# Designs tried in a protein design run: designed miniproteins, single chains. Part 54

Each design is a single chain, and the fold is of that chain. pLDDT is the mean over its residues in the fold that is shown.

## One batch from the design tools (miniprotein)

Design m1863
Fold by ESMFold2-Fast:
Structure m1863 (fold): chain A 59 residues (1-59)
Amino acid sequence: TAEEDARLAAEGLRRLGIEAEGGVGPDGKAVVTVKETGAVGRGNDGSLAASGALGRAGL
């Protein structure tokens, strides 16, 4: 579903060190909001650690 697609895309971006949130727009389409944490890449901030913990726990 669009919600699952958005969530997976956001997790992929967070794995690269880009803070992102997945959601569904009013049209029912997948939407990914990107929030840059000041550095692009791995090992930059806690966002990658949080993303890894979520994947291990639920995916």
Scores: mean pLDDT 59

Design m1864
Fold by ESMFold2-Fast:
Structure m1864 (fold): chain A 97 residues (1-97)
Amino acid sequence: EPSEAERAAIRLIQEAQQEAREELLRRGISLDATPEVEERAAELFAEALGRRMLEAGAARPEEAEAFRDELLAALLAEDAERVDALLEEARARLAAA
């Protein structure tokens, strides 16, 4: 069973995904599964999650920037194993913050 801190961390990650989705819609970008939309969604998600990690005190500015860049690279490469590892790192850091 996830702890309260773990549930809060999961909610922050979900909020980052929702923010990216809302920003795509605000820009008039269709949510269809095309490479161009997926690339833009990846950029917006990585930025939103990195910023939330910084705001929560889970990362220093340089660490948040590095995490954003690594997550974006993994998402664009469709490296599911690396993406899962980075999201678990984010969840652990957010739960510990």
Scores: mean pLDDT 81

Design m1865
Fold by ESMFold2-Fast:
Order: sequence, then structure tokens, then C-alpha cells
Structure m1865 (fold): chain A 75 residues (1-75)
Amino acid sequence: EAEQLRKQADEVGDIAEEVAKEMGLKVLMLVSFPHNGRIILLLAVEGSKEQREEAKERIKEELKKKGIDADVTVG
């Protein structure tokens, strides 16, 4: 349902912002939206390649704990 996917996209965005904040990374861009029945997360942070990969994995782990499936990109 479109309304449920939108709520999940909002939750995914909140989780991504919290992970970046916990890691001390400056968020340059954060968009989370439903597309073709899936959730797409695009996060841009100011940091190293290693920090971006760590943020991506932490976000994926938090989403897995909540049973949310999303495509996560951190740049």
C-alpha cells in the first residue's frame, strides 16, 4: 500500500540521519522514497570512503532489525 511504503520511507530516512549523527558525519543530502514497491535511500555525507561504507552497513543492519527492506546508497 502506498501510504505504508511512504511511512516506511520516512522511517528509513530517520534511521539514516540518526546513524550519520552517531558517527559524527555531516549530512549533505538525504532522500528516502518509495519506487516500484521498494524503498530507495540516497544519503550523501561529508567523510571518507571508509566512513561512507560503515554508515551504509550500519543503516542496513538497523533496517534489518526492523524488518524493512530498502536499497541503500551512501555517497
Scores: mean pLDDT 85

Design m1866
Fold by ESMFold2-Fast:
Structure m1866 (fold): chain A 67 residues (1-67)
Amino acid sequence: SPEELRRQAITEARATVLMSAADVALRLGNKEEALAEIKALEELLPDLSPAMQARVQRHIAEIRAQL
């Protein structure tokens, strides 16, 4: 439905913001903050589209490799 598509878009926007926040934390050397943002992303995974899940999982792996 249009309402469910809107909720999905909002959830995907939240995931995008969290990915950016994790990148910023990593760039600033704030390891604890980056890990906290990763945990928030993992909590959102079940509510994301399959395409967005794959993107977020790849991003989490990339950040974890740098922690």
Scores: mean pLDDT 87

Design m1867
Fold by ESMFold2-Fast:
Structure m1867 (fold): chain A 60 residues (1-60)
Amino acid sequence: SAMDQAKIAAVKVTKEGLEKGWSPEEVYKEAYKAVSAVPGVSDEEAKKIAQAAADSVAAN
């Protein structure tokens, strides 16, 4: 599904951000771009998924 693809994209961005030492803000930006590229994902859902990715980096 579109939502499954969006979540996979966000997980990949989160892992890359942790490896490269990205800030939560950088993870949000990159996750938002990646998730927004998935057809069928709304802008509101893309923002929520990107925020969850950023929060994951902030917690670590």
Scores: mean pLDDT 84

Design m1868
Fold by ESMFold2-Fast:
Structure m1868 (fold): chain A 78 residues (1-78)
Amino acid sequence: MEEKIKEYIKKADEYFEKARESTGGELNDLLVKAIKYYQKASDLYLEEGKREEARKLTIRSVAEALRVIGDHIDREIA
């Protein structure tokens, strides 16, 4: 299970990195995929009773999404 959680986190991080380099509809699709993979990892932690780890992943997913969105807002208004 822990290996599967690690795989989901890695996929989420890869999608967030791709989202930072993307624009328009592709950005939106990549953000959705990244969030879904963090959610899958968080759900697995909850199934194991690891609520602290699940909470940290939820906070991390929000922080990463806000960072990507913030970068794009800065590009749009510049």
Scores: mean pLDDT 79

Design m1869
Fold by ESMFold2-Fast:
Structure m1869 (fold): chain A 80 residues (1-80)
Amino acid sequence: MQQARDLAYRGMDLALNGGSQSDVARVTQQFIDVTQNDAARRGANIINTASSRVDGGDTVDPQTLRQQVDQVIQQVSQSG
């Protein structure tokens, strides 16, 4: 679980701080791979959408993104 949480937060940080979309996709794919859980795919989609929006010049609220990611991590933890 700690590895999954670390990967999700790394993906989120990359998305918010101008990391490349390919780096975000790689990290979120690792998050899916270590969890083997459908909730992780939703989390990956949320983070990749945030990355795409930031790359396009849109504003993403870091608190809202973190709340959504934390909810996914909770679901992954309950479904293990």
Scores: mean pLDDT 80

Design m1870
Fold by ESMFold2-Fast:
Structure m1870 (fold): chain A 73 residues (1-73)
Amino acid sequence: MRELSRAEAEDLVAGVRAALAELPRLEELAEQGDSRAAARAVGAELLRVGVELDARHSPYLAALLAALEAEIA
């Protein structure tokens, strides 16, 4: 299994944080109290914005995707 270095993880977190700053849906749905709808909307917006969740290149990204899928199940 591949582990991200600290620097790689920090760079990836910065990229995700920048993408999330463009997602007003998270705040909007949090106010509605529906965490599953919020998780689905965040996942859809990340794909729409073009944030690459390539699990083949990172076990961290695979774990993040699995956590999002579990949240909406």
Scores: mean pLDDT 54

Design m1871
Fold by ESMFold2-Fast:
Structure m1871 (fold): chain A 62 residues (1-62)
Amino acid sequence: SAEEEALFEQVRRQALAQGMSEEQAEGAARGYVLLVFELGLSAEQAEAAIERGTGVRLDVAV
C-alpha cells in the first residue's frame, strides 16, 4: 500500500544515511514494515527492534 511504501522508504533512507549498504537498508525497511503491518507492533516497538538488530537509529513519522 502507499502507507507501507512511505514507511519502507523512510526506514531505507535513514539506514542509508547512517552507512548501511543498499541491501542492508532494504532489509531493515522490509523488517520494519513486517513488524508494523503483519505483527501489529507500534512504530516505537518496531523502531526499537530494528535499532537493536541493526544499530541504526530510526525516527519514523507515522
Scores: mean pLDDT 85

Design m1872
Fold by ESMFold2-Fast:
Structure m1872 (fold): chain A 86 residues (1-86)
Amino acid sequence: MPEDIKKMVDNMIDVLRNLLKERDPEMKWKIEEIIEEVDKLRKKAVKEYEEYRVELMRELHEEDVRLLVDMIDEMEREREKRLFEE
């Protein structure tokens, strides 16, 4: 596996773990950026036609990104709850 892609995947996993742990109100823009980067890596992997990369990126996108999307939704609900408590 080319070093550049492996390094990016490893960095993405580490960032995702840190974002999930920290759950601060400013995470929304960071999570959005990460989702966009994951999509870019997924598209690149599909274009390269490497089974290992495609499977790895697909697994990352389907499990990790979906988990992050759920976290974003939870944070959005918390924000709505604060507005509702006016």
Scores: mean pLDDT 60

Design m1873
Fold by ESMFold2-Fast:
Structure m1873 (fold): chain A 81 residues (1-81)
Amino acid sequence: SSSIEELIKELEEENKEALKKIKEYLEKGDEKKAKEIYEEQKKKFDEAIELGSKVSEKLKKLFEKMKEEFEKKYEEIIKEV
């Protein structure tokens, strides 16, 4: 179970850093870099969802929820800046 726990923790940490960088680039007016970070992080979630689907329905749904929360936070950042 450690490898799955490590993946979840890594995705949570990458999510936090991605959102921070997205906000920083948007505040500087660098929409292109912000969008690139957003798309790269979404791809990581898609890869995690695919991996999760091979392990269990519960894990797939966990990664899908994490992706939805990331997308929601991105929309909130865009609205704020």
Scores: mean pLDDT 85

Design m1874
Fold by ESMFold2-Fast:
Structure m1874 (fold): chain A 80 residues (1-80)
Amino acid sequence: SMEELKAKLDELIEQLKTLLEEMKASKDIAEVRELAKKMKEIHDEMIELLNEKGTEEQIKEYHERIQPIADEVSEILEKL
């Protein structure tokens, strides 16, 4: 259902936020790269769910919510 999709996507965004905070706290390059890999897997799952089950409005909303997280990950990785 639409409510189940929203709940799952919201859960995945909270997981991304938690992993981003772990990346920011880590000073171990190998750990930061492993966290980034996990975040990519979550992001890929979200994009797959949105493409298969999402409305155009949901796709736009979740891309806008994901983008700041993706930008921060890119900034962290660029500093390595």
Scores: mean pLDDT 88

Design m1875
Fold by ESMFold2-Fast:
Structure m1875 (fold): chain A 93 residues (1-93)
Amino acid sequence: LIQQANQYLQQGQQLASQDPHSPQAADYFTQSSLLYALTGDLDNARRSALNGIRVNPDHYQSWQTLSTVYMQMGQTDLSQRYYDLSLQLQQRQ
């Protein structure tokens, strides 16, 4: 899982270097974040989700993933806030 997380992170970084606002880069950062979270690497999970938001702030999956990471970190208020934001963004699309 860590190897796959690193691979998705590298693909996201490569796409973002070609297009800083790439929706595809946001997808890869989101997948990387989820795999890091599954391995308990919450710092890299959080950083990857934040990179997804940075390249595409309207990417609801990145906000939803960040919510999941904060839940695992015990940050329940931030988790709920970011989850609610992800739902609003999904409805606007």
Scores: mean pLDDT 82

Design m1876
Fold by ESMFold2-Fast:
Parts: C-alpha cells; sequence; structure tokens
Structure m1876 (fold): chain A 87 residues (1-87)
C-alpha cells in the first residue's frame, strides 16, 4: 500500500536529519534545495511548511557545518537527487 504524504514527509525529514548529522554544509543545502523543488512540484503547502519548519529548526546547526569544494557539490547534487527519488 502507498505511504501517506505525512509518512513520505517523515522519511524525507529523517534523510535530511541524517545529512546534518553526517555531512557537510554543501550536502545539506543541496538536499534542502532538491526537497523544496520536489515539494513545489506537488504543490503541497503542508509539505513546504514542514520543510521550512525543519530548516528553521536546524538553521544554526547547518550554518556551523564546514563547506565543500565546487567539484564535490556537483557530485553530491546527483547523489541527493537519486536518494530523494527513492523516498
Amino acid sequence: SPASLEEKIAKLREELDRLVATKKRTEVELGVEHARAWAEKYKDEELLETLDAWVAERAAEIAALPELPEEEREELRRELEAALAKA
């Protein structure tokens, strides 16, 4: 049976939390950008509000993370797109 939208949001949030815990700032920022684009495509305001709330809650933690070189940023963008497509 298909997961509810709320369950999909919860899984997305879990993946984003994992990025903050184990990844650098560039990886988290790219994950957020892709998640926002995905939410906007579905035109679901609840999904967008959930993402915005998560970003606000994690803002200080994300800002404290180290940055990555441009080369790695592009590779990670593709990896995160694949991960979000599976969610």
Scores: mean pLDDT 71

Design m1877
Fold by ESMFold2-Fast:
Structure m1877 (fold): chain A 88 residues (1-88)
Amino acid sequence: SSERQRRAASLYSAGSINLAGADANEMLAKRAEKEDPEKAKEYLKEAYLDYAQGYELLAEAYRLEGDEEKAEEYEKLAEEYRKKAEEL
């Protein structure tokens, strides 16, 4: 339905925003690494959590559209990034 398509589009948009935020935080972490390792670690943790959230949103969007294979792929990516954040 068009409503399901609109909901999927919103989730794709939200997921993309989270992934863009993650990329920005990862870049900030790399820039801070030499001079402020603690701040770099904070940025990296935020990046990993944003990647996890972004991939969860993408998984939900693909599931709504019936793409179970892509949904499962993104769920695994989200789990991987949550684990990386916990290990920091």
Scores: mean pLDDT 90

Design m1878
Fold by ESMFold2-Fast:
Structure m1878 (fold): chain A 86 residues (1-86)
Amino acid sequence: GKLEEEALRLLERAIELAKRYVPPEHQDEILKLLEEAKRAVKEHNYEEAAKLLGRAYQLALEAGAPTSLLVAITLAYSAVEKILEQ
């Protein structure tokens, strides 16, 4: 659906931002969580996707990630939450 496509687009943006702006020592775990969240969305496991996005946000915040990445994760989480409310 349109919300699923939006969530996937925002997740791909978050993955790109993590690859470009997160220091290598913190990058692998954040990327793993974002890729797993993307797979969960594709498999319609939206509750798991929301949980993985919450963990990715917390790790990104602790790693000192730029606001652009934190916003992208927040918007992806919001899209997933809207799917769950339907």
Scores: mean pLDDT 88

Design m1879
Fold by ESMFold2-Fast:
Structure m1879 (fold): chain A 71 residues (1-71)
Amino acid sequence: MFSEEVEREVLSALGLIYLTLGKKAAEKGDFDSAIEAYRKAIELFRQAGDEEGVKYAEENLKKVEELKKAS
């Protein structure tokens, strides 16, 4: 009981870690590292069934891709 829920929580937590790494990379102007981290976060949130996490990571990815094109 709850083992699947714990697995989803771990995947969401990993997604948050990669989302945070992506934000830090973007703040430093390392858009390639930010893009890689956000893509990893999206995959982890999808595996977790975290629709809000997916949406938030996708919005951050789009912003960083736009910044990279402007640079």
Scores: mean pLDDT 83

Design m1880
Fold by ESMFold2-Fast:
Structure m1880 (fold): chain A 91 residues (1-91)
Amino acid sequence: MKARFRATAETKVDGAKEVKVSAAVVSSESGAREDAEAEELKVEVENGKATLEVELIVENAEKFAKAKELKVTIALEGADGAVVWAKFEKL
């Protein structure tokens, strides 16, 4: 069963850069891990700070019913990527 989650992440960036998002969902409750397809809903870069809202699509949503956080990798064009723990909600 596929499900969508919305993840919100904030990270430090160098100025106005285009960002690419990739993600894996990791549940600390069950130890389950699934790769997720990331879609950008909103990307905002403000002097030294980026705020992202993304939708994540995972194939086996039932593994994450009790998950509270997920791991998101943010790649910046022309800069080092960042890995953040994002708050999320089921859509």
Scores: mean pLDDT 58

Design m1881
Fold by ESMFold2-Fast:
Structure m1881 (fold): chain A 74 residues (1-74)
Amino acid sequence: SLTEEEKEKIREARTKAGDALNAKDKKGFEKAIEEIGKINKEAGEALREAGEAALAKDLEKAQEAAAKMGEAAN
């Protein structure tokens, strides 16, 4: 299991990742993933996947909205 020091570093990096996503700071988000990955590779990969999934869902919703507007306009 993770040490208390490793848990604290992951918590800090997760906070930075959340702040970066909120600010749409891609470089800050990647840096946070790298910091977590140095401590726990699986945790870093999970965070990357979650961030990519969130972005993909936003894109999908935007595409659905555009399609509905196009249909309503015709």
Scores: mean pLDDT 70

Design m1882
Fold by ESMFold2-Fast:
Structure m1882 (fold): chain A 68 residues (1-68)
Amino acid sequence: MLEKVRLNEVQRLAAEALRRMGPPIEEYLKNKDTDPEKAKEAKEKLDEISKEMVAEIKAAEAEAAAKA
């Protein structure tokens, strides 16, 4: 099972972040079909969350390597 296969915290952080992005992703998909302008706003929100997530993953990856 994937929950038992834990290579490092980076992978777990990514999976957890994806779960938190679920609702914004649904909003983007729903608005994409209804209103492209609203979809653009949802996409901008996703970009912000994505940037923060990437930064956290990068920091955790560097920390894990340094800690050995």
Scores: mean pLDDT 69

Design m1883
Fold by ESMFold2-Fast:
Structure m1883 (fold): chain A 82 residues (1-82)
Amino acid sequence: SLSYEQLLKNIENLKKIVEEMKKETDPEAKRIAVEGVERFINLAYEQAKSLSPEERAKLEKQIDEVRKLVKEITGVELTVKP
């Protein structure tokens, strides 16, 4: 449960980082940030494998929200391995 709570906090922090991408004017910085988000999400899916099915389902919904937000802000569709 503590691992699940930490993952949720990490995803909430990631949402804030993605929202801040709206203000970024440097194309290279945006590219690096998007790649960082993609790597983080793939790591979060790996970590989610140790969670209960209920906790994993909730985390996956939060990750899906982040993916949709990235697409809305940057136009980039992330490559993710669930």
Scores: mean pLDDT 80

Design m1884
Fold by ESMFold2-Fast:
Structure m1884 (fold): chain A 67 residues (1-67)
Amino acid sequence: KPLTREQLERVALAVAQHAEDLGLTDEEMRRILKTALKALGTEVSDEELDRLFAQAKERLPEARAAR
């Protein structure tokens, strides 16, 4: 079943955090995110992936500062 918007945003943030910690590129992060979402039974458009990626990048510094 497709994930909710909230669940998509949480998955994107988690992937972005781990990708940065592992020194992965933006392209590698996008690939991992797409694969993870497909494994969870969800397929998203490239436009939605770009939006999730941008939002995750925006939230990542604030999430790190809060924790």
Scores: mean pLDDT 72

Design m1885
Fold by ESMFold2-Fast:
Structure m1885 (fold): chain A 84 residues (1-84)
Amino acid sequence: LDAVEAALKEMVLRLLEANADNPERLAQVLALAAEMGRLLRQFAAGELSFDELVAGIRALMERHGAPAELVEDLLRRLEEIRAA
């Protein structure tokens, strides 16, 4: 769980820093972060399986216009965390 949260936070932080001078983009990244946090809490509570968490994160990132390469990189990292 902590490793999953750290991976999500690192990605959000990178997006925030890349858009630090653009208030509209910052607002979009913060909205994405809030929805990811909600999914993570549901997973931590046992309401979502790992596969459902991964699917939810993918859907959120795609909905917010994240590049496919970034989505794939994060999903691969989540698989590594699950395998550890």
Scores: mean pLDDT 78

Design m1886
Fold by ESMFold2-Fast:
Structure m1886 (fold): chain A 96 residues (1-96)
Amino acid sequence: KLFELSDEELEKLYEETKKFLEGVDAEYYYKLLKEQLEILKKNYDPKEDPEHYLKNMTITNIAKAKAENPDKEISFEEFREYYLEAVKEVHELANS
């Protein structure tokens, strides 16, 4: 089965991500996260650190959404959707 964060861990990640995005240029933040994700993807071992990749992918997807619509508030429900998308991508990498 896929590695998944608990509801409590997901809520914590949501709050941390929301706080980070409030004080920054969303386009600049997305660019930095995308660069970090590419580095992680190059060195990614799905057996050693799927959680770290999953968290970075989730935050990157959210930063992209904020860059496209800076005034949009991301609800916890929308955050969960970005997280599930990241889970699918991590699963694909782990099985490729």
Scores: mean pLDDT 70

Design m1887
Fold by ESMFold2-Fast:
Structure m1887 (fold): chain A 71 residues (1-71)
Amino acid sequence: MLSDQEEMEIAMAFVEAYEAAKAAGASEADALATGRAAAQKVIDELRPGARFEVTATVRADGTIVLTVTEL
């Protein structure tokens, strides 16, 4: 399982990449893909060889819910 610190680092990487992509004029789908790629890169650096799925849901109020699941 991921620690709270690792989950925070993964979430921050997602949010920073997502917001930067949106600020650059990317579509919602492209911004989410960019965020997930950044999150996956952090996971690969923290847990080399581990298999994890990263999913992101944007709520109507703009809140992003990031879920990391071990496969």
Scores: mean pLDDT 78

Design m1888
Fold by ESMFold2-Fast:
Structure m1888 (fold): chain A 65 residues (1-65)
Amino acid sequence: PRITITAKDAPVVNLTTGEIYEPGETVEVEATSYRIDSDGIGQVITEEGDVYLFDARLNEIKIEE
């Protein structure tokens, strides 16, 4: 699925590359899998094997199948 994460009140981090997306920035990826836990912490694994970490309560997420 295509996942769009918009950083609003917290940064979004690519744990694989170390890239940080600051509030106001948007990242769009093709995901192999994603998970949002009960605390609102999200993790996305891309088709390229990159791992993104974000806070779904402080940021905006859109999932398109």
Scores: mean pLDDT 83

Design m1889
Fold by ESMFold2-Fast:
Structure m1889 (fold): chain A 107 residues (1-107)
Amino acid sequence: MTREQKIEHLERLAEEIAEELKLKPEQKERLLETLYEALEAIENKDEEKLEEIAKQLGVSVETVKRIIYDENMTVEEFLEAIKKSLKEAAKRGPAEALRLIGNILDL
């Protein structure tokens, strides 16, 4: 996958996530910025930055790498990973769910 194809893929994912989760334009832009940071961290082999981004997205580092490099990962699989992380955070209480959403969406 070329860099341009990766960028197009991330833009499409951010659009579809924004529609599914009914995100405001500002939240969608923040999500897209986080995905771009993930791409740069992988290209620079910055493992610490990848761990921070994985925490912000509520997914594993392996899931972040799959989003960036796996042409076969569907938007539905990505959305289910995020939804699962949000549900797990909610089990720890409303504050943890809001913290995770805040980290992902800058709420």
Scores: mean pLDDT 66

Design m1890
Fold by ESMFold2-Fast:
Structure m1890 (fold): chain A 87 residues (1-87)
Amino acid sequence: AAHEVVRETVAEAQAIMREAAAGISEEALAAIEADPEARRLEEEALRVGEEMKAAAEAGDVEATRRLGERFLELARRLAEIAAAKRA
């Protein structure tokens, strides 16, 4: 159950990021990589991802879901930055 939540959350985040990255120019990608907010969100997503996996390994379904929701929120915010840099 908890590991299924991780699998579903990671798949959704990957789908969000694939759409955000589709058709991105090298210049737009460099602008995203240079964005301090994007770097902050990436670092937070890594930490939340680790916490989500740890909660799943402990069998804590509620904590895994809560952390998964936060992880998806961070992925969506990163996708918004990517969309803004494409303009």
Scores: mean pLDDT 81

Design m1891
Fold by ESMFold2-Fast:
Structure m1891 (fold): chain A 71 residues (1-71)
Amino acid sequence: MSMERAVELLQEGEKLLKQEKYDEAIENVRKAIELMGKATAEQLSLLGEAYAKLGKFDEAVRWFQKSAELA
């Protein structure tokens, strides 16, 4: 159930990102990572992209750096 919920949250996060609902996208991706207990480079890159779209460039850079370290 936790993994099924995490997948659902990631899919919703990607959908929200495409709809330019960046705050909601970030919340969904963060919850998915919490349920999985770990993050993938792709998930961290999604967080970086969403923060960059919100103009939160310091946060975006940190998430992109973590993504690059995993990739």
Scores: mean pLDDT 80

Design m1892
Fold by ESMFold2-Fast:
Structure m1892 (fold): chain A 70 residues (1-70)
Amino acid sequence: PPAMDEVRELIRKHGTIAAALEEARRNGASQTVIDLLEVLQEVGKDNEELVVKGALARTDEERQELAKNR
């Protein structure tokens, strides 16, 4: 899959950029995925909540629609 899709899945699954990066390194993810997560961690060190929220924005919108229709 495209590196960005894999980065988003890892962040969604683990809840933080640091945990996603650790999992990517452990499971042998591509260097592109690891590099992208390292950049996000560096950018997010002063504002991690904003970076995580931006990465998960589409998922949040889908979850809200599902919750309204149950």
Scores: mean pLDDT 69

Design m1893
Fold by ESMFold2-Fast:
Structure m1893 (fold): chain A 65 residues (1-65)
Amino acid sequence: SAIEELEKELRELGFPESAIETMVNAFQTEKDKEQFISALRLLARQLGMSEEDIERLVKLVEELL
């Protein structure tokens, strides 16, 4: 499922479990997909991801939306 794929990718990228739970809940409940993507970008930047890696993550998430 899209949820299982999202959880797997976030774990592989080193997101803590609390952040994964927050993102999965937001993915399921957020009506504004752009707002979800914006929150994901902010969290990824805080974790020190490069802009290139953030773009790859966003593209993957857009495929699941």
Scores: mean pLDDT 76

Design m1894
Fold by ESMFold2-Fast:
Structure m1894 (fold): chain A 65 residues (1-65)
Amino acid sequence: SREEAEAELVRLLQELLGLSEERARRVVDSMIAAGADVERALRRVRENPEDPERALAEAYVEDAS
């Protein structure tokens, strides 16, 4: 579900990037506000845990294309 994808993405951003829960939640909320697909973003981060920032950026670029 969307709620589960949001919670898991927040957790992964904390783990992979060392963000606090509040900062990770802000990132996810900003993505939702921009119209990004959180479930797709979560899947990309899971598939590319070595470079989560690039995985997120690529999700935005491909959504615009």
Scores: mean pLDDT 75

Design m1895
Fold by ESMFold2-Fast:
Structure m1895 (fold): chain A 80 residues (1-80)
Amino acid sequence: NAAAEAFKKAIDALKQGNLREATIYSTAAAVILVGDIVEGNREVAEPALEALSKGIRAMDAGNLDEAIKYFEEAAKKAEA
């Protein structure tokens, strides 16, 4: 699962305080999920994208623990 792997890397980066790497991997996850929507997997990809959007907002606000929580939620939803 490419999206879940990208979220795992983003979470690991956030745990290290590496916002640049977290941004790169969360962006990769977003691109993968948009591809999933285009291919007809909207029912799985949309909830994962919503959780990803909340995680990015938390990261931008400096709430790294909240960002990790939402990226973990996004990874779980992407695997449904």
Scores: mean pLDDT 84

Design m1896
Fold by ESMFold2-Fast:
Structure m1896 (fold): chain A 91 residues (1-91)
Amino acid sequence: SLEEELEEKLKKELERRKASLISGYYIRGVGRAVQFEIEKRKEARRLEEELKEDKEKVEEIRREAERETEEARRRALEEAKREAKEVEERI
């Protein structure tokens, strides 16, 4: 019947229009969201790189301070040993 053919054509056209509307929503909405995410990820990566460089610098400073402290302690111990020996030799 002519009515059944018309109903099938109408159903197919409605399905096509639904798919186009959903695709249009995704293209407009998701495209903007994806661009925003890409930009945000790029900014986060730059901040992470900067923080990593700063962290590495802080670690280097800490290691240097530790080495200097150890050298100072070693020098103080050697001086104390020398002073003790000088006192022993004077007795």
Scores: mean pLDDT 67

Design m1897
Fold by ESMFold2-Fast:
Structure m1897 (fold): chain A 85 residues (1-85)
Amino acid sequence: IIEEELEKTREMAEKIDPESTEEVVELAREAIERNRHLSPERAGAIGFSSGAIEAVGRWVEKNIEILRKKVEEARKKLEEERLSK
């Protein structure tokens, strides 16, 4: 579950424009929304409690923040390299 959500977030991140801050924010919104709709029955079948569902949501939120910083760093490098050629 956690790995699957990370993979989905990664795929969406690859589709966004690294120069667009708005797309990075939208990515975070979508990742959070997907986690909030996690079915309790699915969590139960996998052996997760309601606490785990909330933990997954928070884990995604923390990872999204790191992803945002990573994208911003990539944008800075792109701008610097654009100046060179």
Scores: mean pLDDT 53

Design m1898
Fold by ESMFold2-Fast:
Structure m1898 (fold): chain A 78 residues (1-78)
Amino acid sequence: MSLRERAIAALEQAARYAAQGKLQMAAHAAFSASDLLREGGDEELARRVEEVGRQIAAETDPARAQALAREALETVRR
């Protein structure tokens, strides 16, 4: 599995955690996706996903956190 495919899987997990109200776990999954993208050389995508992780960590609304995770997922998928 490529680093990008693993990052996509991590963002799918972030969206699932956000839907469950597990916002800290969702943020950690997004940060993991950012690290994988950075290792794969996608520095700009890594920065965008890291920013999404920070936004999820600051969220109190699971629906908004889920939307953030899904938007990051679509950005990585192109």
Scores: mean pLDDT 86

